# Designed miniproteins, single chains, continued (5), part 89

Each design is a single chain, and the fold is of that chain. pLDDT is the mean over its residues in the fold that is shown.

## One batch from the design tools (miniprotein)

Design m19080
Fold by ESMFold2-Fast:
Structure m19080 (fold): chain A 77 residues (1-77)
Amino acid sequence: SDALTQSIKDGTADILTEQSKTLDPDSAKKLLDASTKVKNSTSSQGVVNSLLDASKQVPSLKDQLTQMANQISQMSS
């Protein structure tokens, strides 16, 4: 549902924003850019794609971001 997609977007963006506070400024900017893309996504698949793109740009969080993308993919079915 649209409500479920919005909840996934908001929750994911909040997690990315919180994680950005623990990173160096360059990595934090990339993660905040990913948070913005998540908020602007029109679907759960868009959120998944944004997280996978972020995992390539922030190697220190690659596993965490990939796991989050997999969880969202399973919830949106």
Scores: mean pLDDT 83

Design m19081
Fold by ESMFold2-Fast:
Structure m19081 (fold): chain A 71 residues (1-71)
Amino acid sequence: EEEEWKEEVIKRAEEIAKRSLDMTPEQARAALDEITRLDKELKERGITDFDVEVALGVAAIASAVALTANK
């Protein structure tokens, strides 16, 4: 289950990052909230995985950029 959970987190983070350029500010805020929730759950589970951490980090940066790029 931990491996399946990690795969789902990576897939979701990659989806968020990929769609970030087309996000509205509301969608970007929702994405950041989701990433924060996933990161918190990852830490609560005691999971340390480079690929998951990188995927969440990239998605967070992409979402933050999307939020600030809107006029």
Scores: mean pLDDT 79

Design m19082
Fold by ESMFold2-Fast:
Structure m19082 (fold): chain A 59 residues (1-59)
Amino acid sequence: KVRVTTSDRKPEELVPQIETLGGRVLEILDDRTMLVEVPGSQVGNLGKLPGVESVEVLL
């Protein structure tokens, strides 16, 4: 699991890109934050998506 913070868009706008990386959105926490499940190899690519400010790896 990772926590994703967006910089300039709603988390919902990133769903198609996250699914392309083999991930899925687990929960939208607020207007800028979501929990995502993604393969460990794709965490770096997730952080490179437009509108992603930060990615925090959770347990």
Scores: mean pLDDT 80

Design m19083
Fold by ESMFold2-Fast:
Structure m19083 (fold): chain A 53 residues (1-53)
Amino acid sequence: SQDERNARIMEIVFDKSLSPEEKIERMREAGIVFHPQLNEDALLESIERSYET
């Protein structure tokens, strides 16, 4: 389940056709819940960082 969740996150994150806001929405639609310690801005920055690193 963890590996399946991670694979879905990575597919969404590396989908260059989606905006950062669309990626957040797609994760939510896929049943992926945001970590309680992250706000949306911090999560978007993390997603952008993962593209370059």
Scores: mean pLDDT 64

Design m19084
Fold by ESMFold2-Fast:
Structure m19084 (fold): chain A 64 residues (1-64)
Amino acid sequence: DPATAAREGALEGGASEDGANIAEQFGRKYGVDGAAFGATLGGAISGNPEAAMKGSLLADLRGR
């Protein structure tokens, strides 16, 4: 499920809870591509761009 994969990937990548919620919402709405975008926004909100990149990759891998 892309939404669950997005949330788990974001959290595992080091995003905040708010960032994980954003990733989950975008994953639910737009699938795996939306998860990557949501994780990037969540990382920006939490001030951690590296977490955004890692979360996006993990969400992509789990969403496939």
Scores: mean pLDDT 69

Design m19085
Fold by ESMFold2-Fast:
Structure m19085 (fold): chain A 107 residues (1-107)
Amino acid sequence: MISDPRIAAAAEGLRKAGERANIPESTVQLIVRVLETAYELLKKNPSISLSELARRMGISKTTLKNLLRLLAELTAEEGRPVDVTPTLESGILTKEQFQALLDALAA
């Protein structure tokens, strides 16, 4: 699979942010997989449900929500806060919300 440059940049930014915040590398790698899976699903749809994303990843919806909260916390610690509350409350990840997360991580 050819990695999109935006996903690659966001993944690299996430690894650096995770290292600074002393987050386990296994958790960082799992969040990278969330970003990659969401990217593939959002190429075909303007939004995806968190239930569908969790199912595609083989994790619980609760685990996915916790990973998204951690991701938002990491963006805030880097001075680029992204509010994921609408996604967590609706259970729907929009392409707009996803692009905001990628931009915050790639900066």
Scores: mean pLDDT 82

Design m19086
Fold by ESMFold2-Fast:
Structure m19086 (fold): chain A 82 residues (1-82)
Amino acid sequence: DPLAEKEREERIKKVREESEELLKEIKENVTNDVPQSLEIRKRMFELNQQVDPSEEAKQKFEQEIAELEKRYQELLKRQQER
């Protein structure tokens, strides 16, 4: 069904755009939206893997998620210390 494929591609594109905006916000100014951004990013990655699975993309994604989680944990630690 061409319509279903198009809708899937549009959904993936929308999630990617939304995730990229949230990731940019996290990198520039870490916020309480980090858990939501991480969930969206993981969901987008799962959808992309269903279309074009790639070990290289998986490794890059895991590295980016780990970096974002580290920054979030550092923010929480600083908030807890003060």
Scores: mean pLDDT 68

Design m19087
Fold by ESMFold2-Fast:
Structure m19087 (fold): chain A 68 residues (1-68)
Amino acid sequence: SRIDELLERTKQQLEELHKQGASREELLQVLKKGVDEIHTEGIREGRIDEANVQIQQLVDHLSQLLES
């Protein structure tokens, strides 16, 4: 789905930026954009519960990267 595509794309962007030594602020900006896109798509498709699960996974993923 588009929601799954947005999740994977944002996860890959966060991983690549983290590898390149991106700042916490830069990573949070990318996260915010991804969250907004997933949330908007969830509303559009009437799949808000699925979108919220994917948003949580994205937030958790960044949290794990920042602990590394």
Scores: mean pLDDT 85

Design m19088
Fold by ESMFold2-Fast:
Structure m19088 (fold): chain A 83 residues (1-83)
Amino acid sequence: SSKDAALELSKVGMRLIGIVTEARVNSLSREELTQRLLKVVDDFSKKMNIPEEETERIKRLVEEDPFDISGILNALSEAVEKK
């Protein structure tokens, strides 16, 4: 349901923010940050049944700018709504 999708988007948003905060506090490499974010995107995409082509597109956004949490969240939200 749209209510369940909104809750899952809220949860993934909190996870992404937490990872970026930890990366800044602990001076994680861009590569380590990117890998952690890619894992979150992959897990969320599987849970929400997002198509593989759309998942790969969102993964490319993470690789291009892992600090753009707003852009990543917007892409995940759009992918969930376009079922």
Scores: mean pLDDT 85

Design m19089
Fold by ESMFold2-Fast:
Structure m19089 (fold): chain A 64 residues (1-64)
Amino acid sequence: MFKTVTVTVSAEGKSPEEVAKEIVDKVKAAFPDLPESALERLFKEVKEEAEKNKTVTVTVSVPA
């Protein structure tokens, strides 16, 4: 069985770094056992997405 979480954050009025931090915080709350290296990678990916898009959506699936 997989646990899937979808997080959507508006980048309007926020810096790419703020959007990345908000998404990473929500993902960490949903998956507290995720390694910090995975969260750091997600932060960088979301920051890049937020620079290109006004809305960032991330879907994370973890085996449960």
Scores: mean pLDDT 77

Design m19090
Fold by ESMFold2-Fast:
Structure m19090 (fold): chain A 69 residues (1-69)
Amino acid sequence: MPSAEEALARLKAYLEKARAGELTDEDAREVGQLVLELMAAGQLTPEVRAVAEEVLSAAGYPLPTGPRP
């Protein structure tokens, strides 16, 4: 199971890809899966969540567990 620190590093790499317009559907799926795994493990920190939200928002994808009022 990935640590919060490793998850942050991976999410930052995805954020750079999203900003460059290079984030694929597979990358977005991996980000979503990572968030779900961290939530299930109780390891989704506010920092990890914020970076994941920024990655998916920059690429136009919603967070799997994000609010949709």
Scores: mean pLDDT 71

Design m19091
Fold by ESMFold2-Fast:
Structure m19091 (fold): chain A 68 residues (1-68)
Amino acid sequence: SPVPYLEKAIEYLEQKNVEEAKKYLSKAYELDPRNPALWPLMVAVSELEKGSDKYKEYIEKARELLKE
């Protein structure tokens, strides 16, 4: 399941550790490239790299998708 890797990516994004978040997102993508939580988390990475607090909104979007 990609879910544990997606949850780890969220943890690292909350720590502002973009490098580790990218590693876990890559692992999740290898397991399930069509998982709907991948896109908001990839956007969260981009927003965090830009120094934008909008990454938090995309983390919450990904969490909502993972509840399904």
Scores: mean pLDDT 85

Design m19092
Fold by ESMFold2-Fast:
Structure m19092 (fold): chain A 75 residues (1-75)
Amino acid sequence: GGTMVTLTVTGLTPGAEYEVTVRDSNGETVVTATGTADANGVLTVPLGLPSGTYTYEVTNKATGEVVASGTVTVP
């Protein structure tokens, strides 16, 4: 079974559409999600993942630029 964790990304362009790509420790894509940043430039993505350490990238869908990246640890 997986654990539900929430990824919160800030500092985005309000109203812009973003793609979030999550990869496991082997570099395999495990989640791809699309969302729109809110009026405060925040995107919240719920993730159901097995325990482990993952990396994420947030890409602006209009420009193709990676605007944020980091790590997610699932207990």
Scores: mean pLDDT 81

Design m19093
Fold by ESMFold2-Fast:
Structure m19093 (fold): chain A 78 residues (1-78)
Amino acid sequence: MSREEIREYIREEAKKRGLEFSEEAIELLTDYALTIEDERQMKLAIQRAIDLLSLSGKKFITAEDVRKILPSLSVPAP
């Protein structure tokens, strides 16, 4: 996927969950997604990130909100 396709995918998945992302939050999550070479795994990681963000109870997601959840996505399960 291109960077623009990832950004649009994030926006669409966020809307499905009633969330709105700042442009900085979209960019940060896009940068994370670009570290994943497999498109299917990338989409799953984006969905997981948005699901975690939805648990915060916030309607508007900032770059700081994304930064807080990124370690949870990057740490391998024991």
Scores: mean pLDDT 79

Design m19094
Fold by ESMFold2-Fast:
Structure m19094 (fold): chain A 104 residues (1-104)
Amino acid sequence: SDSLLRRARELEERARASEDPLVAKGLHSLAAGAEAAARGDLELANQALESAVRVAEELVRQGKYEEAKELAELTLELARLAGASEEVIKRAEEVLKRAREGIK
């Protein structure tokens, strides 16, 4: 999909502009996932989305709730577009909830 390839480029640009190396890592994983999904490589897309979820979970552990929220939202958007596994979607939703609860 041209839309998925454009999303991959936008995510990669955001990753390069990020001053937080953990945020950059999550955005790079999402870019790889979008590119894999565009090629129809659902296994690689799911692996990349799982990596982004793990990064968002680490951001929550570090108290970076705004960054975790943004990464989790981007992960959910891509997971829905790519037809990701229900487990990845559920984990991303759980991280998003925890990030929102941390924002005061």
Scores: mean pLDDT 88

Design m19095
Fold by ESMFold2-Fast:
Structure m19095 (fold): chain A 92 residues (1-92)
Amino acid sequence: MKPSLGEIVESLILALGGLGRTAVSRGNVELAVETIELMKKIIEKNKDKLSKEELKRALSIAKEIARELAEATGSKRLEEIAEELEKEIKEL
């Protein structure tokens, strides 16, 4: 079965999440932040092409990864991105 755009976006976010976790394990907080910011950009670029349900799922996955990495690093920027993603979910 050919993957949907929503499935492609989710798979890419999960792959970037793996990179973010690896960056944190190596002490590279800057790369972890860049990884989460890239997730946000990918979701935003595809926002008009995704269903409300697909968009909510992508945002929820990105938010949980951002919170996980924020807790692991103490990064204020990752905390702020997680809060921004939570607000977008609540507005759907």
Scores: mean pLDDT 86

Design m19096
Fold by ESMFold2-Fast:
Structure m19096 (fold): chain A 92 residues (1-92)
Amino acid sequence: SAARIDELVETLRRALLAALERKAAGRTALSAEEQALAAQGRAAAEEINARLTQEQIDAIEERLARLVEEHGLSEEEQIEAIARLLRETLLA
């Protein structure tokens, strides 16, 4: 289902952005809501990984590396790029 793929990718994206924000703030302690989002993000990542072949994972990694090299993507922009590449690959 396209809706399920969108939900998984969006959950992972939000969890990664929240983790990046905590890292930037130097925060190690998580609120209950932050712990729940982190757990949901891990579950989404595992389900996404189970749906992808190793060849698809390698292709995503190579394309992300090129985008970083060509455009100098920030960590936030890298998370957005990963979300787009995952969605495109899973919907193909």
Scores: mean pLDDT 88

Design m19097
Fold by ESMFold2-Fast:
Structure m19097 (fold): chain A 75 residues (1-75)
Amino acid sequence: SDWLREQLLRVAETARARGDLALAARYEAGVEAADKFGVPPLLPEDLDHAEDAKDPKIKEAIELARELAERRVAE
């Protein structure tokens, strides 16, 4: 849903404005990975629960989101 995607990106902007770059990166990465795999947007909490994903595409999206979030914080 475009609505959920927009809400998650607004939450990411709020986190970034407050200096929580790690949380902002997780929201942004979850949206980006979900877009690439054509799955529903991923919440930061979903990134910690890859084993709960029964859909292989969702699991791959979570793995990509975790990698993207770490790259955004580390560099």
Scores: mean pLDDT 81

Design m19098
Fold by ESMFold2-Fast:
Structure m19098 (fold): chain A 92 residues (1-92)
Amino acid sequence: SMRQQEIDIGIAYMKYLSELAKKLGLEMIDVEEYMEKLAKLAREEIGDEAKKIVEEVGKRLKKEGIKMPSEEALKKIEEILKKLSEKKREEE
């Protein structure tokens, strides 16, 4: 189903952010704290179905013992991703 595909993509993306933050030595927080904030934003910007997808992603990440980046770590990741995007454009 489309919902299962969105959950799978969400899990992959969250694991990517977790591994990136870990490799960069950034501050990590419990998945529950991260996913509660993300679920609220998903509901406010997209709707109830997006919140349900975020909650299912969070349950899976918690079972796997995944930690998520803190708010300060997320800002650092955004800066790094922006620089990588700019570098890829220069290498084309």
Scores: mean pLDDT 77

Design m19099
Fold by ESMFold2-Fast:
Structure m19099 (fold): chain A 65 residues (1-65)
Amino acid sequence: MRPRLPPRPPLSVEELEERIRKLAEEAKKNMKDLDESTEEGKEKINMYKAAIRAAEVIERARAEK
């Protein structure tokens, strides 16, 4: 496992984590108002799900440390 490029270290991990958490929280609220039956709603829901998953991964990583 030797990646060609190292992972991009953030200038401030706390700021990125906070931003992702807030984005995921807003996504959960917005998803409730979105219509899953429309193509526009599905596209936005996919983006919001990605943000929510990212926040979950960060939360689990913090719990492990």
Scores: mean pLDDT 70

Design m19100
Fold by ESMFold2-Fast:
Structure m19100 (fold): chain A 70 residues (1-70)
Amino acid sequence: SMESTIVMFLSLANVSEIWLLARLRPEEVGADLDEAEKLMKEMQTADDETRKKIAEELQRIADRVLARVR
C-alpha cells in the first residue's frame, strides 16, 4: 500500500544517510551503520506492526548520528 511504501522509503532514506556518514566518519558512525543494516534485514521478514517499530528505531539511529556528526 502507499502507507507501507512511505514507511519503507523513509527507512531506506535513513539507512542511506547513515551509510553516507559512515563513509565520512567511520570511527564515529560504523557501529550505527551495523545496527541499521541488522534492522533492515529484520524488516524484510517482519509484519506491518514490527516494520513500523523498526522504521521508528531507524529514525532514532539516524537522528542520533546526525546530532553527533553535526
Scores: mean pLDDT 79

Design m19101
Fold by ESMFold2-Fast:
Structure m19101 (fold): chain A 64 residues (1-64)
Amino acid sequence: SLDDLREKMLTLSPEELRAEIVRLAQTLPVPEQNKLLELFNDLVLEGKSKQEIIDKVTEFLEKS
């Protein structure tokens, strides 16, 4: 479930979190994959907290 995924991602290091998001993106159609990767990159560049990044990623996955 998305809640289980969110809890898992909260336990990951920054490097592991990036790898997990890339892996998840690869399960999506190419347009959605690009949107997820751009979203993640933007949140990292904006200096968003780990919790905010995970919340935004899980929200995106719920709507995809």
Scores: mean pLDDT 85

Design m19102
Fold by ESMFold2-Fast:
Structure m19102 (fold): chain A 64 residues (1-64)
Amino acid sequence: SLDELIEKLKSPDVKEQAEALRKLYELMETDPEKREEAGKAITDFLNDPSKKNLLKVLEELKKL
């Protein structure tokens, strides 16, 4: 579910964060009812100044 993906973005595991981001992007493309909430979750994650490993998450996302 969308809520489970948002919780995975809070995981200390970079690979779990990358998988959650990939699935949120996929959800934005496939589910118009969830698009706004999924987009907000992605934006909030990318703009979170406490996410010190963001570059590593983006590198893992590119491998998916």
Scores: mean pLDDT 76

Design m19103
Fold by ESMFold2-Fast:
Structure m19103 (fold): chain A 58 residues (1-58)
Amino acid sequence: SAEEKLENLKKIKEDFKKQYDERLKTATPEQAAILKEFYDSVLNYLDEKIKKLEEEIK
């Protein structure tokens, strides 16, 4: 269902943030910049999917 997919996406987003925070602990400044751009792009993608599913559920 859309509700089940929404819950799964929220969990993926949470897990992704935890992995991002963990990777930042050992990142160089150059690596941190790359990680931020990657994180921001994936986060935007997930947020758009979440928004679309929320609109479907209404």
Scores: mean pLDDT 83

Design m19104
Fold by ESMFold2-Fast:
Order: structure tokens, then C-alpha cells, then sequence
Structure m19104 (fold): chain A 74 residues (1-74)
């Protein structure tokens, strides 16, 4: 559920004291990394299901990075 992942991202960013711009910058970095992976593996984003899967993976990666930052601050 993309909406639930977006809510989790918002919660984690708030706990870290990150502003929306900082979250967007991290998301942009993850997006670039994932796009490079797709290009190197010759994966086409040609279906709605693939777009949804990509967005889900992007959100999951962002959540993991935010959780890692939170753990490192402890």
C-alpha cells in the first residue's frame, strides 16, 4: 500500500527532524540509483504494474534509509 508507505516516510522524517526538501533530496538520490539499475538490466517500465512496483520499491528503500539514519542517531 503506497499510501501507508508515504505515511511511514512522513513519520520517520518527522522523527529525524528532516524537512520535506531533505526527504525529496534523499528520494531523488534513491530514484537515480534505481533508474541506473533498471537501465543496466534493460528493464522496461511499460506497464502500470511495473510502475506501481517501482514506486513501492522506491518507498521501501527510502524507509530503510530513514530507519538507518534514525538508528545511527541513537
Amino acid sequence: DIDRKAEEISKLAKELGMKDDEVDELLAKIFEEKMNELESNNIKMDTEEKHEEFQKELAERLIEELKKKLKEKE
Scores: mean pLDDT 76

Design m19105
Fold by ESMFold2-Fast:
Structure m19105 (fold): chain A 91 residues (1-91)
Amino acid sequence: GDMAFAERVVARARRVVERLDEAIEKFEAGELSEEELKEVIREAEEELGLLEIARGVLRIAGAEEAAALVEEAIEELEKKIKELKELLEKA
């Protein structure tokens, strides 16, 4: 059951990354404000927190492979959040 849980959590995280990619494109096109970009970053940071909780729960349960899958999603989301923050700092 733990792997199926991890796969659902990762799929949700990937949808957040897709929304961040869309936000970058819209911001560069002048279609998204700095305030809207900040809100998108805030929502992504909330998802990151949920992923960290999910990883912790899986580690406590001894589901090492499932925890590793969630950890990969955390690293991907952290990288994208950093990219958006750097974009915001240059604005």
Scores: mean pLDDT 87

Design m19106
Fold by ESMFold2-Fast:
Structure m19106 (fold): chain A 62 residues (1-62)
Amino acid sequence: SMAKRMAELKAKDREATDLWVNGEAVDPEREAELKKAVDEMNKISLEKLKKKEEEDRKKKLE
């Protein structure tokens, strides 16, 4: 499920926060990459769902 994968990505974001709290500098570029990964995963998931629906419809058209 998407919810599970989103939770895993959120866990990574929390790890970055923990590093900052422990006195380590959090690289903002790394955080930006995490957000970009979430966006791309969302787009890929939507595209796969759309293609699957189209294939299912194509099968029904037969």
Scores: mean pLDDT 66

Design m19107
Fold by ESMFold2-Fast:
Structure m19107 (fold): chain A 64 residues (1-64)
Amino acid sequence: MTDEEIERAVRVAARQLGADVEVKVENGKVILTGRVPSPEARDRLVALAKQLPGVKEVIDRLEV
């Protein structure tokens, strides 16, 4: 999975969770910045990102 494909998948998931987030991906490092509606939404988004092929690290900078 490419960095662009990872970014797109995470953006789609964020929208489904009602989150307004910025996603940056570099060499399998995913950086999440923005707002999520609940701690549960944050946990789900981070877990989804970690499950994607090619993701090596997820940096969570999300606000609830």
Scores: mean pLDDT 81

Design m19108
Fold by ESMFold2-Fast:
Structure m19108 (fold): chain A 85 residues (1-85)
Amino acid sequence: GLGEEALKLGEKGIEAADAGDAEKGAEYGVKAAGLVAKSAGVDIEPKNPEEAKEALKKAGESGVPLDAEAAQAASTALNRAIGEL
């Protein structure tokens, strides 16, 4: 489902950022955040880390239960990638 796909993308983002590929880490993190938001009914298609963080925030405020591991992986990927930029 969307949560499983988001988790895989978030984990790839973390791996890329940890390897020093901040651009790839951000790309995967943005995609993961978009899928987490979509799973919560948030119609945001983020294109950058700032929009991705807003999408995750709105997903958390939605009242819809989130895949906590997927949301955490997306957030971690974005934060690590931004730290390398």
Scores: mean pLDDT 82

Design m19109
Fold by ESMFold2-Fast:
Structure m19109 (fold): chain A 61 residues (1-61)
Amino acid sequence: MSEEQKKEYEELKKKIFELEVEIGMLRIKHAVGLISEEEYDRELARLEKELAELRERLAKL
């Protein structure tokens, strides 16, 4: 990998980790009843879409 690809890899891994933490927090909020099922499904779908896009970019490096 080039130096630029290494930097992109590290940035993508950091963003992936941040999204996984956000998904974890969302699951906790849902489990304790702080958000509705509809809000949980909507937000989870958004975060999972972003995560999938970042993982695809990581896989191409």
Scores: mean pLDDT 84

Design m19110
Fold by ESMFold2-Fast:
Structure m19110 (fold): chain A 87 residues (1-87)
Amino acid sequence: MDPFRDLTPEEAIALINKETGTDFKSLEEAIEAVKNGLKLNGAQIAALVRAYQKEYNRPITLEELKELLGIEEFTPAQKAALEHVLS
């Protein structure tokens, strides 16, 4: 499998739903849940970011992501995962 493959928005949502026990239908719905306190691990947040960048056809900065998700500081595990996406 291609190690540089980005997940589709649908694949990212399906992964998050499976692992968190949720039933999100869109990236926006998943983003709102994170703003409202849903805690994602590093792999899940990286998948969400890759899917967002793919859907909107643009890279997102760390600051834009913080504003989008309502997160002041990422966990060390989330930061490590995001370095592969945002750096």
Scores: mean pLDDT 75

Design m19111
Fold by ESMFold2-Fast:
Structure m19111 (fold): chain A 74 residues (1-74)
Amino acid sequence: SSEIEEAERLLEEGRLEEAREVLIRYLKTNPSDAEKYFYPYPFLDEERQRLLLRAAIAELKGDRERARELVAQL
């Protein structure tokens, strides 16, 4: 999905809030277990937020092992 690729680029640029907004918008029309990475942790520091957003992107791409590896770094 172009939206997932856009979120990935925004994360690489350090634009966390914009990347998060793109993914939340995508999840509203494409429900996924990746949604769990957004709800409980909105007040974490930027590095942990980045890890959670990368985990959400990995899950949306179908790479559940990569998502687990990223979450393990929290």
Scores: mean pLDDT 80

Design m19112
Fold by ESMFold2-Fast:
Structure m19112 (fold): chain A 71 residues (1-71)
Amino acid sequence: RDEELARRLRTAYDRVVQALKESPEKAKQAVEEGLRVLDEFARMPADASPEANTAAARLGEAVRKAIEKIE
C-alpha cells in the first residue's frame, strides 16, 4: 500500500545517503535498489498519496546526485 511504499522509498533514500559516505561500491548498490523502488512507484496505475510522491521525489534526487558523484 501507499504507506508501505512511502516507507520503502524513505528507507531507500536513507540507504543511498549513508552508502555514499561509505564506499562507491555500496553507493552503486544502494542506487540500483533505489531505482528499482522508483520503477515500481512509476508503474502504479492509481494516484499515489502525497507522502509517496514526496518520498519518491526525494529518492530520485538522492539517486541522481549519487550517480553524478560516483560515476
Scores: mean pLDDT 76

Design m19113
Fold by ESMFold2-Fast:
Structure m19113 (fold): chain A 65 residues (1-65)
Amino acid sequence: EGLKIDEERIKESDPSDPIVQAVKKALEVFKELGLDSVEAKRKALEIFAEILDDPIAAELAKKLK
């Protein structure tokens, strides 16, 4: 449920953007592995924020803390 906002933001962003695609795939893989924890998803967003210098991902990672 907490990731619904993240998914909406990804949809509003350019869906062909490789950054958006990478974030979406990472979150989907975490779901498939049964890692339904805020910490696991936060780590994914934090890694993407650091690598991509994405302010949206950075803010989301901090708020999921």
Scores: mean pLDDT 59

Design m19114
Fold by ESMFold2-Fast:
Structure m19114 (fold): chain A 72 residues (1-72)
Amino acid sequence: MEEVRQRIMELAEQLEKETGDKESARLARRVAEIADDPLAPTFAYMLAGIAKAEGNEKEAKIFREIADLLDA
């Protein structure tokens, strides 16, 4: 679990560096905090869907990677 949280935090940092979107990075860090919650993968998947709908492909890809890590 701690390794999963650490990887999500790394992905949140990558998201902020690539997009400059501090709010999306904050949401990614929030997912890391609740990584042991059964709804965390669903929440990450929803965030990926929202980013894609808004046309932000980089954020959508990163949130999808987060969801995949939580679903493993």
Scores: mean pLDDT 82

Design m19115
Fold by ESMFold2-Fast:
Structure m19115 (fold): chain A 98 residues (1-98)
Amino acid sequence: SLEEIVALAERAVAATREVVEAAKAGDVLAAIGYALRAIGDILEAQQLAKDDPEIQALIDELEKALQKAILAAFKGDFEAAEAAIAEAEAIVERLKEL
């Protein structure tokens, strides 16, 4: 359902925010754990969206934004990470409007 996909998308964004905070703290193991959680939630959302091309396109766009945020956080580029999270949050709002 769209409601389940939205919930997974919101969880993935929240986990990605935790990646940024863990990276800022120098806690690499926690950052990896949160990144794996975000990836898991996106994979579940993609599976639920497989027969809906409009939802699938938004989840694929969300995956790219979250990957950008995670990579930026691990590089210590927290401005780029926050910008990518804002992009991800905008995609979740578009998903809620479907």
Scores: mean pLDDT 91

Design m19116
Fold by ESMFold2-Fast:
Parts: C-alpha cells; structure tokens; sequence
Structure m19116 (fold): chain A 88 residues (1-88)
C-alpha cells in the first residue's frame, strides 16, 4: 500500500544523518514560531478554536500552502515530511 511504502521510506531516510538534521532544524523552527505566536494568545485566554485557527495560518505561511490543505494532523504531517524531503 502507499502508506506502507511511505513508512519504509521514512525509516530509511531517518537513518540518513542529513535527513535527520534537516528534519530536526525544520521541527525546531516551526515549534519556536508556533510557540511565539500562540503563547500570548493563550495567556490572554483565547479559546482553543482561535488558537487552532492561528496555528493553521502560521503553518500555511511556513509551508507556503493554502490553509485548506491543513485539514488534519495527518495532512500537516505529510506537508512537513514533503518540506523536509525538498530540502534534502
């Protein structure tokens, strides 16, 4: 299946030092960007729906994709993996 092939590829690439370095760097950048934007809103008592909407906007800007493509955690994960592979 397509999912099994993706899992095999992901495991092989995770053993590649260059892939791991790019993945860790992008993960750190994304986490820092999300925390910087969401922490002030959370401290102001923004509802979860508003926090999620803002997070999607930041992810869309970071990946250069429409917000509509960030429909699920699985979709976000696939976009992240694609971005890592594009920098490899």
Amino acid sequence: SLEAEREKLSKLLEENPEYREIREELGKELTERLEAALQPLAEAGAPDEELLERAREILAEYFGVPVEELSSEEAIRKIFEKKVLEKL
Scores: mean pLDDT 77

